Designed miniproteins, single chains, continued (3). Designs and how they scored, part 13

Each design is a single chain, and the fold is of that chain. pLDDT is the mean over its residues in the fold that is shown.

## One batch from the design tools (miniprotein)

Design m8422
Fold by ESMFold2-Fast:
Structure m8422 (fold): chain A 100 residues (1-100)
Amino acid sequence: MEVDEEHLRILERFAREAEAELAALEAAGATELPREVQLELLRRLAELARRDLLAALREAGELARRYRSALFFAAAAELALRLGAERGLEEEEIRRLYEE
């Protein structure tokens, strides 16, 4: 198998943490951007991810912090999981790409 069970467990943990933060942010209404604008930026992130996954991750993280957007936190988490799986990165390495 291309991803072992322990690596998958680490990636699933990041996804669960992102989902919890998403729920908290949405409940608090803590976003400065209209939903439509967030969705357009997510489409651009998806296009960037096809060309440069690391650049897309950094952009998603920046947008999430700047706008306190649940959608951008979700996008950053998903991109971090994909990058980690692709490059076989450890939890701590993935977190540095995601949170820095």
Scores: mean pLDDT 63

Design m8423
Fold by ESMFold2-Fast:
Structure m8423 (fold): chain A 80 residues (1-80)
Amino acid sequence: SMEEEGEEYIEQVRLQGETAIKAAETASEEEIEQLIKDMKEEKEKILQEMKDKGFPEEYIERVGKIFEETIKKVEEIKKK
């Protein structure tokens, strides 16, 4: 169902985010910059895929917010 697929996207993005945050903890500044770039590109790709599949805006917004929160956490790690 659309709801099940939407929740699957949310779970997948959260899992990817946790992995990215863990990677950033031991990464160089250059690697963190690349990670942020990769995450921003992945966000655009996933949100477009969801739009193309006709997902409700609420799921697209939730996925986008998770990407934004994860990117912010990775950016905060870069500052230390």
Scores: mean pLDDT 85

Design m8424
Fold by ESMFold2-Fast:
Structure m8424 (fold): chain A 81 residues (1-81)
Amino acid sequence: MEDVARALARAVKEALDKYGIKPEDIESVVDARAEEVDGGARLTVTLKLKNGKEIKVEAVTDAPLEEVQRFADALRAAAAG
């Protein structure tokens, strides 16, 4: 679980870096979803920035869908309080 979470966090950070967004600019997670793809799973995360803007980022991993789905569920639970 930690290794998958670390890989996904890294992939999300790399996607954010492409958009010029720093981790400190993130206020909350609005939504997180997992989808099966060839050879693994795709995580789609909708983030709310501290300036009120929302951004959607995608990360693909070779982890099983159930592991990525658990990570997505955890992010959504954390966002809900």
Scores: mean pLDDT 74

Design m8425
Fold by ESMFold2-Fast:
Structure m8425 (fold): chain A 62 residues (1-62)
Amino acid sequence: MFEVGDIVRAVMNVPSTGPDDLALLEGEEVKVLEIVDEDHVLVQSLKTGKTGIVPKSALEKL
């Protein structure tokens, strides 16, 4: 579903649950940098430039 280079949007507020996780606000747009596993992607926030891991279920493809 997601590919490296995709711009995707958070569909909900995402808390940081670990040191490698990125917290996102609903409606925030991020770029996919890497597919980590079945359920997670490494992303970069387009607003803050911060990177971290986010659940795929919290994102939608634009």
Scores: mean pLDDT 79

Design m8426
Fold by ESMFold2-Fast:
Structure m8426 (fold): chain A 82 residues (1-82)
Amino acid sequence: GKELEELKLEFEILEGLYLMALGIGKLTKDNEFKKEMLKKILEKYKELLKKIESIDSEEAKELAEKVKKKIEEIEEEIKKLE
């Protein structure tokens, strides 16, 4: 459906932003800036998850599991910067 296609695109955009945040953090060595960016990206993934969980389909459940894994990954990266 159209809504799920839009959410899949949002997930791909967020993955790009996440990779950019990791790259910028590595280049600048600014752990505080990296942490701030990762926290903002994490909130966007959480918002995305809520939208996906409103859809009752197998494809939405598969996407939700991918988003949950990304949320856990980002939370662990933030913890490592503390």
Scores: mean pLDDT 86

Design m8427
Fold by ESMFold2-Fast:
Structure m8427 (fold): chain A 66 residues (1-66)
Amino acid sequence: SMGEKQKEEDVELLREYAEEMYKIDKKAGDMLEGLAKVAEVSNVGTARMLRGKGIGVYTITKKKAE
């Protein structure tokens, strides 16, 4: 379904962010990987919320690295 595709995309985004953040900040990478794992076993709405939290972690970590 379309909802399943959206959830898969949200999980993939969190995993991509985790891989990037591991190069900059291991704790941020671990946090994003944790969010991805929870999103993977969650419903579409929860996965979307976790994606939002992950964007926050990514943005703050990237800004600190600048």
Scores: mean pLDDT 84

Design m8428
Fold by ESMFold2-Fast:
Structure m8428 (fold): chain A 86 residues (1-86)
Amino acid sequence: MLRATGVLDIGGSGGARVVLREAPQEEIDARRGSFSSARVGPDGRVTGDLVVDLPGISAEEIQAILDGLSRVLPDVTSVRTELTPL
């Protein structure tokens, strides 16, 4: 289980934040379509820690953003997303 840190592209907004935390396999499997697993690979191909905050944004928008983010994260170990309120 991993945390990943980065900045995602929100329809040109310039940035937002979503906290990714460790989670059980069940939750990760359920959210596989919304976000991917991440880890720090020995080759440095993957992300390290990901912390993203979404002030004033809806959960639905966050899921759409996480879908885009999960497509840029390589196939790695399991992760969970956690929304950080304003």
Scores: mean pLDDT 41

Design m8429
Fold by ESMFold2-Fast:
Structure m8429 (fold): chain A 67 residues (1-67)
Amino acid sequence: MEINITVRTSYDPKHRDEAEKVVEEAIKEAKEKAKELGVTSASVGVHVSANGEIEYSADAVTGLGFG
């Protein structure tokens, strides 16, 4: 099953290799979450600041509403 992943990345060029590693891990995590929930969409966000601070998110998109 092909899972559609939306990837949003922002990083300083000197941290490209670190950002790429985090993206790969986050994509893997998002795919596992999507597979467990039986959905075909996932979202990944990765930000690496100029000072090397890393923030990421990996989520399955279920389409389940607000409340």
Scores: mean pLDDT 76

Design m8430
Fold by ESMFold2-Fast:
Structure m8430 (fold): chain A 65 residues (1-65)
Amino acid sequence: SKEEEIKKIEEEIKKGVEELKRKTQQLRDALANNAPREKMQELLEESVKLARKILELNKKLNELY
């Protein structure tokens, strides 16, 4: 149903946001510990991918309302 699809998308957004928060914290920790540039770049790239996914899910959610 439409309601079940909405709920599934909302759950995916929630999980994505929590994962993005974790990646942001990992980036802060990496910076504080002078981690290699390559590690920081990987965390940034993963964060960008998560942000794009969340944006796409929000667009899909808006189409269902």
Scores: mean pLDDT 86

Design m8431
Fold by ESMFold2-Fast:
Structure m8431 (fold): chain A 70 residues (1-70)
Amino acid sequence: MEELALEIADLLLTLSDEQIEELLKKAGFTDAEIKNILSLPEPVRKFAIAQMLLTLSEEQLKELLEELKK
C-alpha cells in the first residue's frame, strides 16, 4: 500500500496544482487539507500526499492510479 501511495504521489506531482486539487477533491479530501499540502515544499509535499492517500482504501488508490495513467 505504501508503494502504491508513493507511486500515485509521484504522478500527482507531475500535474499542475489545479489538477492535483481536482483529483484530491474527487477522492474525498477537503479544500483545507489539499491547500495545506500544496503549501509544503516539494520533498515534504510528496510524503504528505502519500500519507493522505493511505487514508483511502486499496480500491480507491487503484482507481486513482488508473485515472492518472490515462
Scores: mean pLDDT 78

Design m8432
Fold by ESMFold2-Fast:
Structure m8432 (fold): chain A 75 residues (1-75)
Amino acid sequence: SLRENAEAVLAQEDAVLAEIRRLAAEGRKDLALQAIDNAIALLRHILPHLPEELRPEVEAFIARLEALRAEIEAE
């Protein structure tokens, strides 16, 4: 279900953020930024279709991705 897919994505949040940071640290800034932009686009697309109880968690994930994007962009 969409809920189960969203919960699975949220369960991988730390791993996704760690991989993006690894790409940036290796000098693959373009790929890191692309991965962030793709993740934000996907999360924003599913957000209006999620149960109300999952929306704050997805919004928090988007906010962390946006913060990481700003951090990498400034390097």
Scores: mean pLDDT 83

Design m8433
Fold by ESMFold2-Fast:
Structure m8433 (fold): chain A 76 residues (1-76)
Amino acid sequence: MKEEAIERAAEAARDLATRHFGPNGPEVGELVAETVREILSKLSDEEAQRYGDEIENATSLDEAAEAMRKAKEAAS
């Protein structure tokens, strides 16, 4: 389900950002999660699942950002 894939990706990205930014982590994590939801919601169900899975499996912010860049390109 598209919503489920988006929410998993948003949670994963939020967690990565929260760990990276320390004291400001929760606020940055929330913004990153909102950005993930916005971009993936513009994609087809198949694309949202594909890019959502890539974001969910990202081990660093750089990897998540690259997946987000690809998703944004697909949304255009």
Scores: mean pLDDT 80

Design m8434
Fold by ESMFold2-Fast:
Structure m8434 (fold): chain A 68 residues (1-68)
Amino acid sequence: MDLIQKIADALSANDPEKALEYAKELAKKDPKTAVPLLKGLGSVFRSRGYTELAEEAFKLAKEAEKKA
């Protein structure tokens, strides 16, 4: 899946905003696969001090769980 690879690449490039954007696209297309990735991104963002992005990732994960 191209979006999963793009998320991984964005994280490796230290581009948290792009990683979240690709995760949002994945959540619209495949919420079941997106849920664990969004939870993982939220934890990573929080550990790196990106508090607002972490909150958004966790919110998106909860929304995706309702659709999965």
Scores: mean pLDDT 81

Design m8435
Fold by ESMFold2-Fast:
Structure m8435 (fold): chain A 66 residues (1-66)
Amino acid sequence: SMEEAKRRAEQRKRRRELLTLVLEGYDAIKNDAPEEEIDEILARVEKLSPVAAKQLKAIYENKKKK
């Protein structure tokens, strides 16, 4: 049905946006981007996936620990 197609399209869009943000966050952390920029990316990831945001925060804290 048309409604089922729309739901699948929304799920794909959300998954793609999440993957893009997580990769952007990982690169920002690795390249020592400003803390404000990293925090903004983390907030956006958290809105899409709290689990992914928690994992990304752990990577950030581990790097900051040095």
Scores: mean pLDDT 82

Design m8436
Fold by ESMFold2-Fast:
Structure m8436 (fold): chain A 87 residues (1-87)
Amino acid sequence: SHMEQRVVNTSVAIAILLAAGDEEGVIQYVKDAVASPDREFAARVLRDIAYYAKKAGMEKVVKYLEELTSHPDPEVAAAIREALEEA
């Protein structure tokens, strides 16, 4: 499906950036996910980014994500908040 293809491609790219410590690259994927009209895709990707960025100690990414917990889309805000609390 378009959802699975896009999530898989994004997860691979994020894993590479996480391994490299590229916080600006990870933030760009956060921005792209937030801008996506596909809220289900956005929630899935943002949850994964938030969880792994916090586990990896990516302070700039985590700070950027914390600002997004007040985002007007409640699904996006909840996905980020939940993942940051679980990590």
Scores: mean pLDDT 78

Design m8437
Fold by ESMFold2-Fast:
Structure m8437 (fold): chain A 84 residues (1-84)
Amino acid sequence: KSPEEADKLIEKAMDLILKGRLDEAKKLALEAIKILEESLPADDPRFLLAAEVLRFLAEELRKLGRTEEAKELEELAERLEAKV
């Protein structure tokens, strides 16, 4: 899979977050990160965009009381940001 495919998944994940379809958004965001990790060096700026989407998703999950999932996504975002 290509980084362009990951970009498409990130775009779709953001759309799903805006529609309140958070479980689907999480699945696509995590798949995009997996593709980026397999395709790009860890310091690629695309990981910053992925981290931003994870932070937005975590904020929406916290509003629904899904605090543990939100924390996991925030920790993943911090790990991605630390490498760039």
Scores: mean pLDDT 83

Design m8438
Fold by ESMFold2-Fast:
Structure m8438 (fold): chain A 80 residues (1-80)
Amino acid sequence: MATVEGKVTEGDAKEGDLAVVINEKTGLIGEGKVGKDGTVKVKIEGDLKVGDKAHIVVYRKVGDKYIIVGTGEGEVVSVE
């Protein structure tokens, strides 16, 4: 299991918004929530390595729809 840490860099994401994290090398995906400072920390199962880059897309539910509210970047910081 790999831990990805990152930050929202663009848009207007808020604490509690859904963060979808995609490892660009493998296509493996993890989900989590945006933290108070736009921080994102998620765990991803599979063959990831420390230093692998990840892309973050942030979604918010508004009424009955999900909208993209931000994007960010992350990196694999640990692997178990």
Scores: mean pLDDT 83

Design m8439
Fold by ESMFold2-Fast:
Structure m8439 (fold): chain A 85 residues (1-85)
Amino acid sequence: SALEERERRLLDGMMAAADPDEDGYVSYEALREALRGLEPDWSDEEIEARVRELDPDGDGRVSTATAREYLLALARERLARELAA
């Protein structure tokens, strides 16, 4: 749908901004900002928990591919919830 495509484009833009050097990784800060954009109702504590979940090895970085896939799935779930309501 147009709304789903819009969320995907916003996510793609956020990922490009988060990894402008195309090094294949996003910072925790960039990921937190992306999560706040997609789930404005989440607390900082909830966002931090999700960031940690995406970096199970605790190496201080998340691959752009992993972050993008998660954020896209989250955006799709949010859209599904809005359409169901």
Scores: mean pLDDT 70

Design m8440
Fold by ESMFold2-Fast:
Structure m8440 (fold): chain A 82 residues (1-82)
Amino acid sequence: AAVAQSREAVRQAVLKAAKAMEGITDPEEAAKIARDVLLSHPAVAEVKNVKAERISDDELRVTATVTTKTGETIKIDFVVPA
């Protein structure tokens, strides 16, 4: 139950980050936005290893390690339109 709730909270944070990053073509700026949005979520305690890389002309791949306030560490990996 707790694991499922933490994963859902992280998923919601990821969706907000992806939306905030729409139209951002610079991987470094995308990583900064992703970190800021993920950290702003109430369930998130820490975000580490945030990386953004261009996988095509119109797509960025973002990876990060998120630690929740419940102490769970979740690796995230998602693609956003650049």
Scores: mean pLDDT 78

Design m8441
Fold by ESMFold2-Fast:
Structure m8441 (fold): chain A 73 residues (1-73)
Amino acid sequence: MRTAFGLFLRQLREDKGLTQQAVADRCPTLSVSHISRLESGKIGATLEDVEELSQALQLTDDERANLVACLQA
């Protein structure tokens, strides 16, 4: 679900003290605008988005699994 994904992504980012720009700077293909739209639920996330975000945010296996679960219809 996009809304659950966006809310969880924002929480993970804020818990790590990162701005949307700081996360985008760590991602090879994701822009600040893309991250903003993912967090607001305006667009759906892909597995590629989750992989880049997991690396940028240095997510644990549990955090990553929860983020992936938010992608299921």
Scores: mean pLDDT 78

Design m8442
Fold by ESMFold2-Fast:
Structure m8442 (fold): chain A 89 residues (1-89)
Amino acid sequence: GKEKGREAARGAGEGSNEASEKGGILGSMGAGVAAVAGAVGATINDGKFGGEMAAKAGRKGAEAGERDGPGGRRGGEAAAEAGRKAAEE
């Protein structure tokens, strides 16, 4: 359960780390929010639904950070929202 969520959060964390390298300071902020949302979602529930949603949001956050330039703040917001939804379940 939770272990699968952790693996998903780990993947999101790796993607966000890559986005940080490209985005600089603001990239680090957006990637950090995405990674935290992924980790929180994986931890709160048994991890299956929460972890998958959080990992998806984290990956989207990292990609948005890359595409929109430095930081991807909007991507980070989407990741945070997905994390909140995962916690609600």
Scores: mean pLDDT 52

Design m8443
Fold by ESMFold2-Fast:
Structure m8443 (fold): chain A 83 residues (1-83)
Amino acid sequence: SAARLAALAEQLANQVLSARNSSDKDAQVSLKAGIRAGREIAAIDPAFEPLVRQMEENAKASIDAAVEAGERLVAAARAAVAA
């Protein structure tokens, strides 16, 4: 539903913002929660699956790269809600 997608996009946005502004350990916890929200977004609309996978892969290498991928996923989800 659009309401659930909007709620998950907001949860993801909050986790990505927390990751950006936290210590490495806390950032990893926030990224893990963000990826979980991203997976729920992909369960609603499979078109988001590649963006979620990119965030997951980036999280293995770099917090900054995962945050950037998460920001792209948030933007795409918010655009879908607004359409």
Scores: mean pLDDT 87

Design m8444
Fold by ESMFold2-Fast:
Structure m8444 (fold): chain A 73 residues (1-73)
Amino acid sequence: SMADILEQMNAVPEEEKKEALELVKEATKSGIKPKDSSEVARIVGLTLRLNVMGDTSVTAEDIRERLKELGIL
């Protein structure tokens, strides 16, 4: 859920958090599939979770690539 995503983002650097939120916002507003904002939020949250748990260098570009693979972007 969006609440779960926001909670996970609290552990992420502010700059990455801002970019992730902007990607979710743009995907939701543009009407690009999936237009369901919960699916976009789930992908963003999963990517950020990998950063928190896996010591990975997750960036907005990584999130963008995941969204493109799903046909969202």
Scores: mean pLDDT 54

Design m8445
Fold by ESMFold2-Fast:
Structure m8445 (fold): chain A 73 residues (1-73)
Amino acid sequence: MSAEEIAALQKKIRELGEKTYETGSPEDLLKAGDLIVDYLLKKGEETGKVDEYKKLAEETRELAKKEAELLKK
């Protein structure tokens, strides 16, 4: 995977997370995280790089959970 592709994925994840953080609830943030995880897992299967995308999906799940916990009072 090229550095440009990795950067584009990271940017998209950050933009979606930031928008959800600014306008959404903790539950909406978790739902957005689940959608990103599903996208990454499907992308891994399509590209044959299942392990690489599974690692990104796990990091995304952990970040979304931590962020949602911070948004809860």
Scores: mean pLDDT 70

Design m8446
Fold by ESMFold2-Fast:
Structure m8446 (fold): chain A 92 residues (1-92)
Amino acid sequence: SLKEKIERLNQLLRDGAPLSEILELKAEILGLPKETLEKLVRDLLEDPSKVDREVLKEVLEAMARVRAELEGKPEEEAKENVEKFLKELEAE
């Protein structure tokens, strides 16, 4: 189902579907409220300096999780790699 939703999203993007339709499906895929994505896109289009950095990070992290799932990679593995990198920096 997730893969089918991503394929549908990619088709909408290729066909130049209305932004509202794209955001609705994207919000569904990411497990986020549509209103969150609509506000982020509106701020980016009208005044990028007003973009909520925490909201942007949340959206990007959700996109990364969905990408990892589609590629069959564990999200936990990425988290462990980040923790290992931080420990190596502390040892220096």
Scores: mean pLDDT 69

Design m8447
Fold by ESMFold2-Fast:
Structure m8447 (fold): chain A 119 residues (1-119)
Amino acid sequence: TEVERELVEDLDKVAEEAKKEGKKVTQATNVKGHRRVEVEEEGKIKVYTDREPSTEQKILEVLEEKGKGSRVSISELAEEVGISRGTARRAVSKLVGAGLVQVVPDKNGEPAVQNTDDD
């Protein structure tokens, strides 16, 4: 099944218009409160979102790309995402609070970030 993605400003308007056209509409919210609307059209699914990936989402994508169980320093996360170390630390703290990542000491006792969900 081919999935297309589009960023829009008003998800409720997109959902209402699709429902008026008789299309199958599914609404979902992720664990961070980010909303999405899925519209099924002629065997295709188009996913609409009202927000670009947050700093936290970008950090999760870097951790997924490095592979589950990989330890990534806050400095490396900041460099890969293109943000400051302070911004990376704040985002990592939010992800730890949400149970999505864990902070594990490296060989030098410095904090390193690891993805928590192996299931």
Scores: mean pLDDT 72

Design m8448
Fold by ESMFold2-Fast:
Structure m8448 (fold): chain A 80 residues (1-80)
Amino acid sequence: SNEEAAKNAERMLDIAAESLRQQGREDLADAVRANRPKVVEAIKKAKPGEAVSFETADGVKATLTREDVLAAGPASAPPP
């Protein structure tokens, strides 16, 4: 679901921010956190097969589908 994709995106961005903070790059970690809500909301509102565009910390524009985010994330529960 789109909400699972959004949750997974939150986890991915949170890990990136935490990694940057541990490296002493708190400014970059803060930039990731600042963009986090926009990326998450865009993914949450994406339709099936819809690509979401967003800007990375380096100013590079990237596209991501909600399905890509779901595939990359950990399973929240054991599959039936």
Scores: mean pLDDT 63

Design m8449
Fold by ESMFold2-Fast:
Structure m8449 (fold): chain A 71 residues (1-71)
Amino acid sequence: SLEEKRKEYEERIQKAVEEMKKAAENGDSVGLAKAIGDLLQAGSEMGPEAVERARKIAEELGKLYEENRKK
């Protein structure tokens, strides 16, 4: 069901956050970009509403990474 897919997607978001943190810790900018890309792709497979949400999450994660990178 869509509800189950949404739960699965939420887990994928949290996994992407974890991967971004690991990439930042290792100085792996390629890994960071890949994690964000995977999140956006997962959103696109669920439809326009999920794509919009995925985009906002990706923006939030990217902003958080940039703030930490500048410190």
Scores: mean pLDDT 70

Design m8450
Fold by ESMFold2-Fast:
Parts: C-alpha cells; structure tokens; sequence
Structure m8450 (fold): chain A 76 residues (1-76)
C-alpha cells in the first residue's frame, strides 16, 4: 500500500521572504486539506533576511499527528 508519511516538507520561492512564506504556508494548508487533516498550527518559526523556516502540526480525525516543515526563500 502507499506510504503514510508522519512528516511532509514543502518549499516556495518569491521576490521577498514574506511573499515566499505566504506561498509556502498556502501550500502547506492545501496539502493538509488534501490529506483530510485539521487546519495546520504553527509550532516553530525562524525568519532570516533571505529565508524562513516554519514548522506546523496538523491532526487527522483519528488523532494522527502530521508535521509539515515549510522552507521559504527569496528568489535571487
């Protein structure tokens, strides 16, 4: 059968770190929705001048927890 991941990584780029971050967060929410998970909650965030890393957690109806790691980078 298909692998059931306990963690997912998503990446996005944009002309600014904030735009890349918003794109990556929108993608993370879409992934959670497609997997039938709850709205992701930010558990950790690290923002730098050219990149951001965000860790989110989402829960399935059966109590399964999924960790989503987001990497957002400013396009050079």
Amino acid sequence: GPLVPDRVEVEAEGPTVEEARQRALDLARRVARMMGLSEPVVTDEEVGPDSARVVLESTGPDGRVMTITVTARRRP
Scores: mean pLDDT 79

Design m8451
Fold by ESMFold2-Fast:
Structure m8451 (fold): chain A 79 residues (1-79)
Amino acid sequence: MEKEIRQKALREAYETLAPELSPEVADILREAAEKGDLYGFLKKLLEMGISKDEAHEIFERVLEKASPVYKKLKEEALK
């Protein structure tokens, strides 16, 4: 269940943020959502040559959108 919850939370972040991101960053976020791997997302941003400051800002935006959804889904899974 944890992987599925993480995938759904990242999917919501992707759907919200994709129009505001470059196509390359949006593709990396989509892949991270499919895998449920938030830290893999950050690693790929850095591997693309995105600055550490910019990668951190994008990561924070994803966390802002994903964290509330993750918490809600985790609470629902316990009911």
Scores: mean pLDDT 80

Design m8452
Fold by ESMFold2-Fast:
Structure m8452 (fold): chain A 95 residues (1-95)
Amino acid sequence: NKQLLLDEAAALALIGSAILKTDLPRMKPEDVPDVKAIIDALEELAQAASDGNYERAKELAKRVIELAKKSRNPDTARLAITVAESVLKLLEEAK
């Protein structure tokens, strides 16, 4: 069950990244750098979760939430926070 929870956490982070990458070309140029930072953090989160690095994944999920709260795009912020909070719950259950 722990391995499945980590795989699910990694998959959710990658889904979040994929959705944001799809919407990136439709964003205002001024919003792009913040969204790219969220994408990078989500991809690092997915890798850490996949590697079983629980502590690093938890730090990256919190970083995603911080970056999302600073984002000017409310839909990006909502998606990133929802994904990161779901990942944090899975990481807590996986320990």
Scores: mean pLDDT 87

Design m8453
Fold by ESMFold2-Fast:
Structure m8453 (fold): chain A 55 residues (1-55)
Amino acid sequence: DAQKQEMNRLAKEGVESGDIAALRKKLDALVAQGRISQAQADAVLANVEDHLKRE
């Protein structure tokens, strides 16, 4: 699924950069375009935030 691959890529970039604001902006743009759901965007953000919190 191309959308799952895109979300996984964004999550990895968010973890590597640590820039939650940039990640949120990118996810919001994808939701606004109808490319992903709000629930999918929330899941990606939660995953990245949880990873950064652990390290």
Scores: mean pLDDT 77

Design m8454
Fold by ESMFold2-Fast:
Structure m8454 (fold): chain A 95 residues (1-95)
Amino acid sequence: MVDFSKDIAEVKKFIEKLDELDLEKYRPSLITILAFLHGLKEYELADALIEAVSKKDPELAKFLRDILNGDEKALNEVKERYGDELYSIVLLGLK
């Protein structure tokens, strides 16, 4: 049996502590976690992550939502700012 429950529990704890984090430093990690959650079809947890981000950085939350919606401009920004590897991870998570 795959140990996905551990990863999900760690993400839930991360969401609860977002107010304590420097979100600018965590932007690539936030994008990666969001793609991972969407790929697992954990849509409610993905929404909770974006909501928690929106309380501290509403512009970043909008960018994350645009990524989930498959917005081409937002996806191209991921590629240009964070590289082809993260872009590929995001595309896989959106399928």
Scores: mean pLDDT 80

Design m8455
Fold by ESMFold2-Fast:
Structure m8455 (fold): chain A 80 residues (1-80)
Amino acid sequence: SMLPEAGEEAARTGRELGNRVFSLGDATGGTAAALIGIGGAVDAYLLKRRGASEEEIREAAETGKAQARAAADASIARAR
């Protein structure tokens, strides 16, 4: 895989959160969470390509995961 491990985890987390939001009938929110996770993966990949530290790569992926969780949580709260 071209993605670092942390990036793959960010993409996976976004996809899982997106699927949960989709199951509540929020296709837009589900897509947003998945895309945010992919964004974290892309950031981690670009940092790896630039020779950034393993810590910086991990932080970028964790930021993407946190943003995906926040987006999913907001969608779930609105569905209530």
Scores: mean pLDDT 83

Design m8456
Fold by ESMFold2-Fast:
Structure m8456 (fold): chain A 68 residues (1-68)
Amino acid sequence: AKLYLDENLVAVLQDGDTYTLADKVEVSEDGNITFSNVKTVKAKEGDVITAPDGNKLNTSELELVKEL
């Protein structure tokens, strides 16, 4: 699996043709981590997917952060 981040800190996890998207990750003063929205879509490399914030992400242009 591959983990990507966009410019808005939307996390994108790719496992084969499955993409799992999460809105901005925020850490509160109490140390709680908040994920705004989680969305799972099926796509191929080169497809454009819509992030939960409405931003269009080209799967072939995502910056790789980590391979899992």
Scores: mean pLDDT 67

Design m8457
Fold by ESMFold2-Fast:
Structure m8457 (fold): chain A 91 residues (1-91)
Amino acid sequence: SMEVERLREEVRELEEEIRRLEEELREADPEDIERLEELRERLEELSERAARLAREAARLGDRELVRRAVLIEASATVLIMHVDLLIKEAE
């Protein structure tokens, strides 16, 4: 369906965004608290979007899209924990 195709594209875009955020975090100065806080905010927004897409995929019965969206949310959670540790160490 067109609805599933749009959802698949949104999930793909979030998968690309999380990969970029992970790379940006790896390249970030661990003492740049302002930069880390910006990355944390973007990761939280991405996590919320992934959770929404997982619920929408579940409503449509697309198990593959649910799995992919849940993995994005899980990845964002791990990266947020990493950012929080870096901020704590820099303070």
Scores: mean pLDDT 89

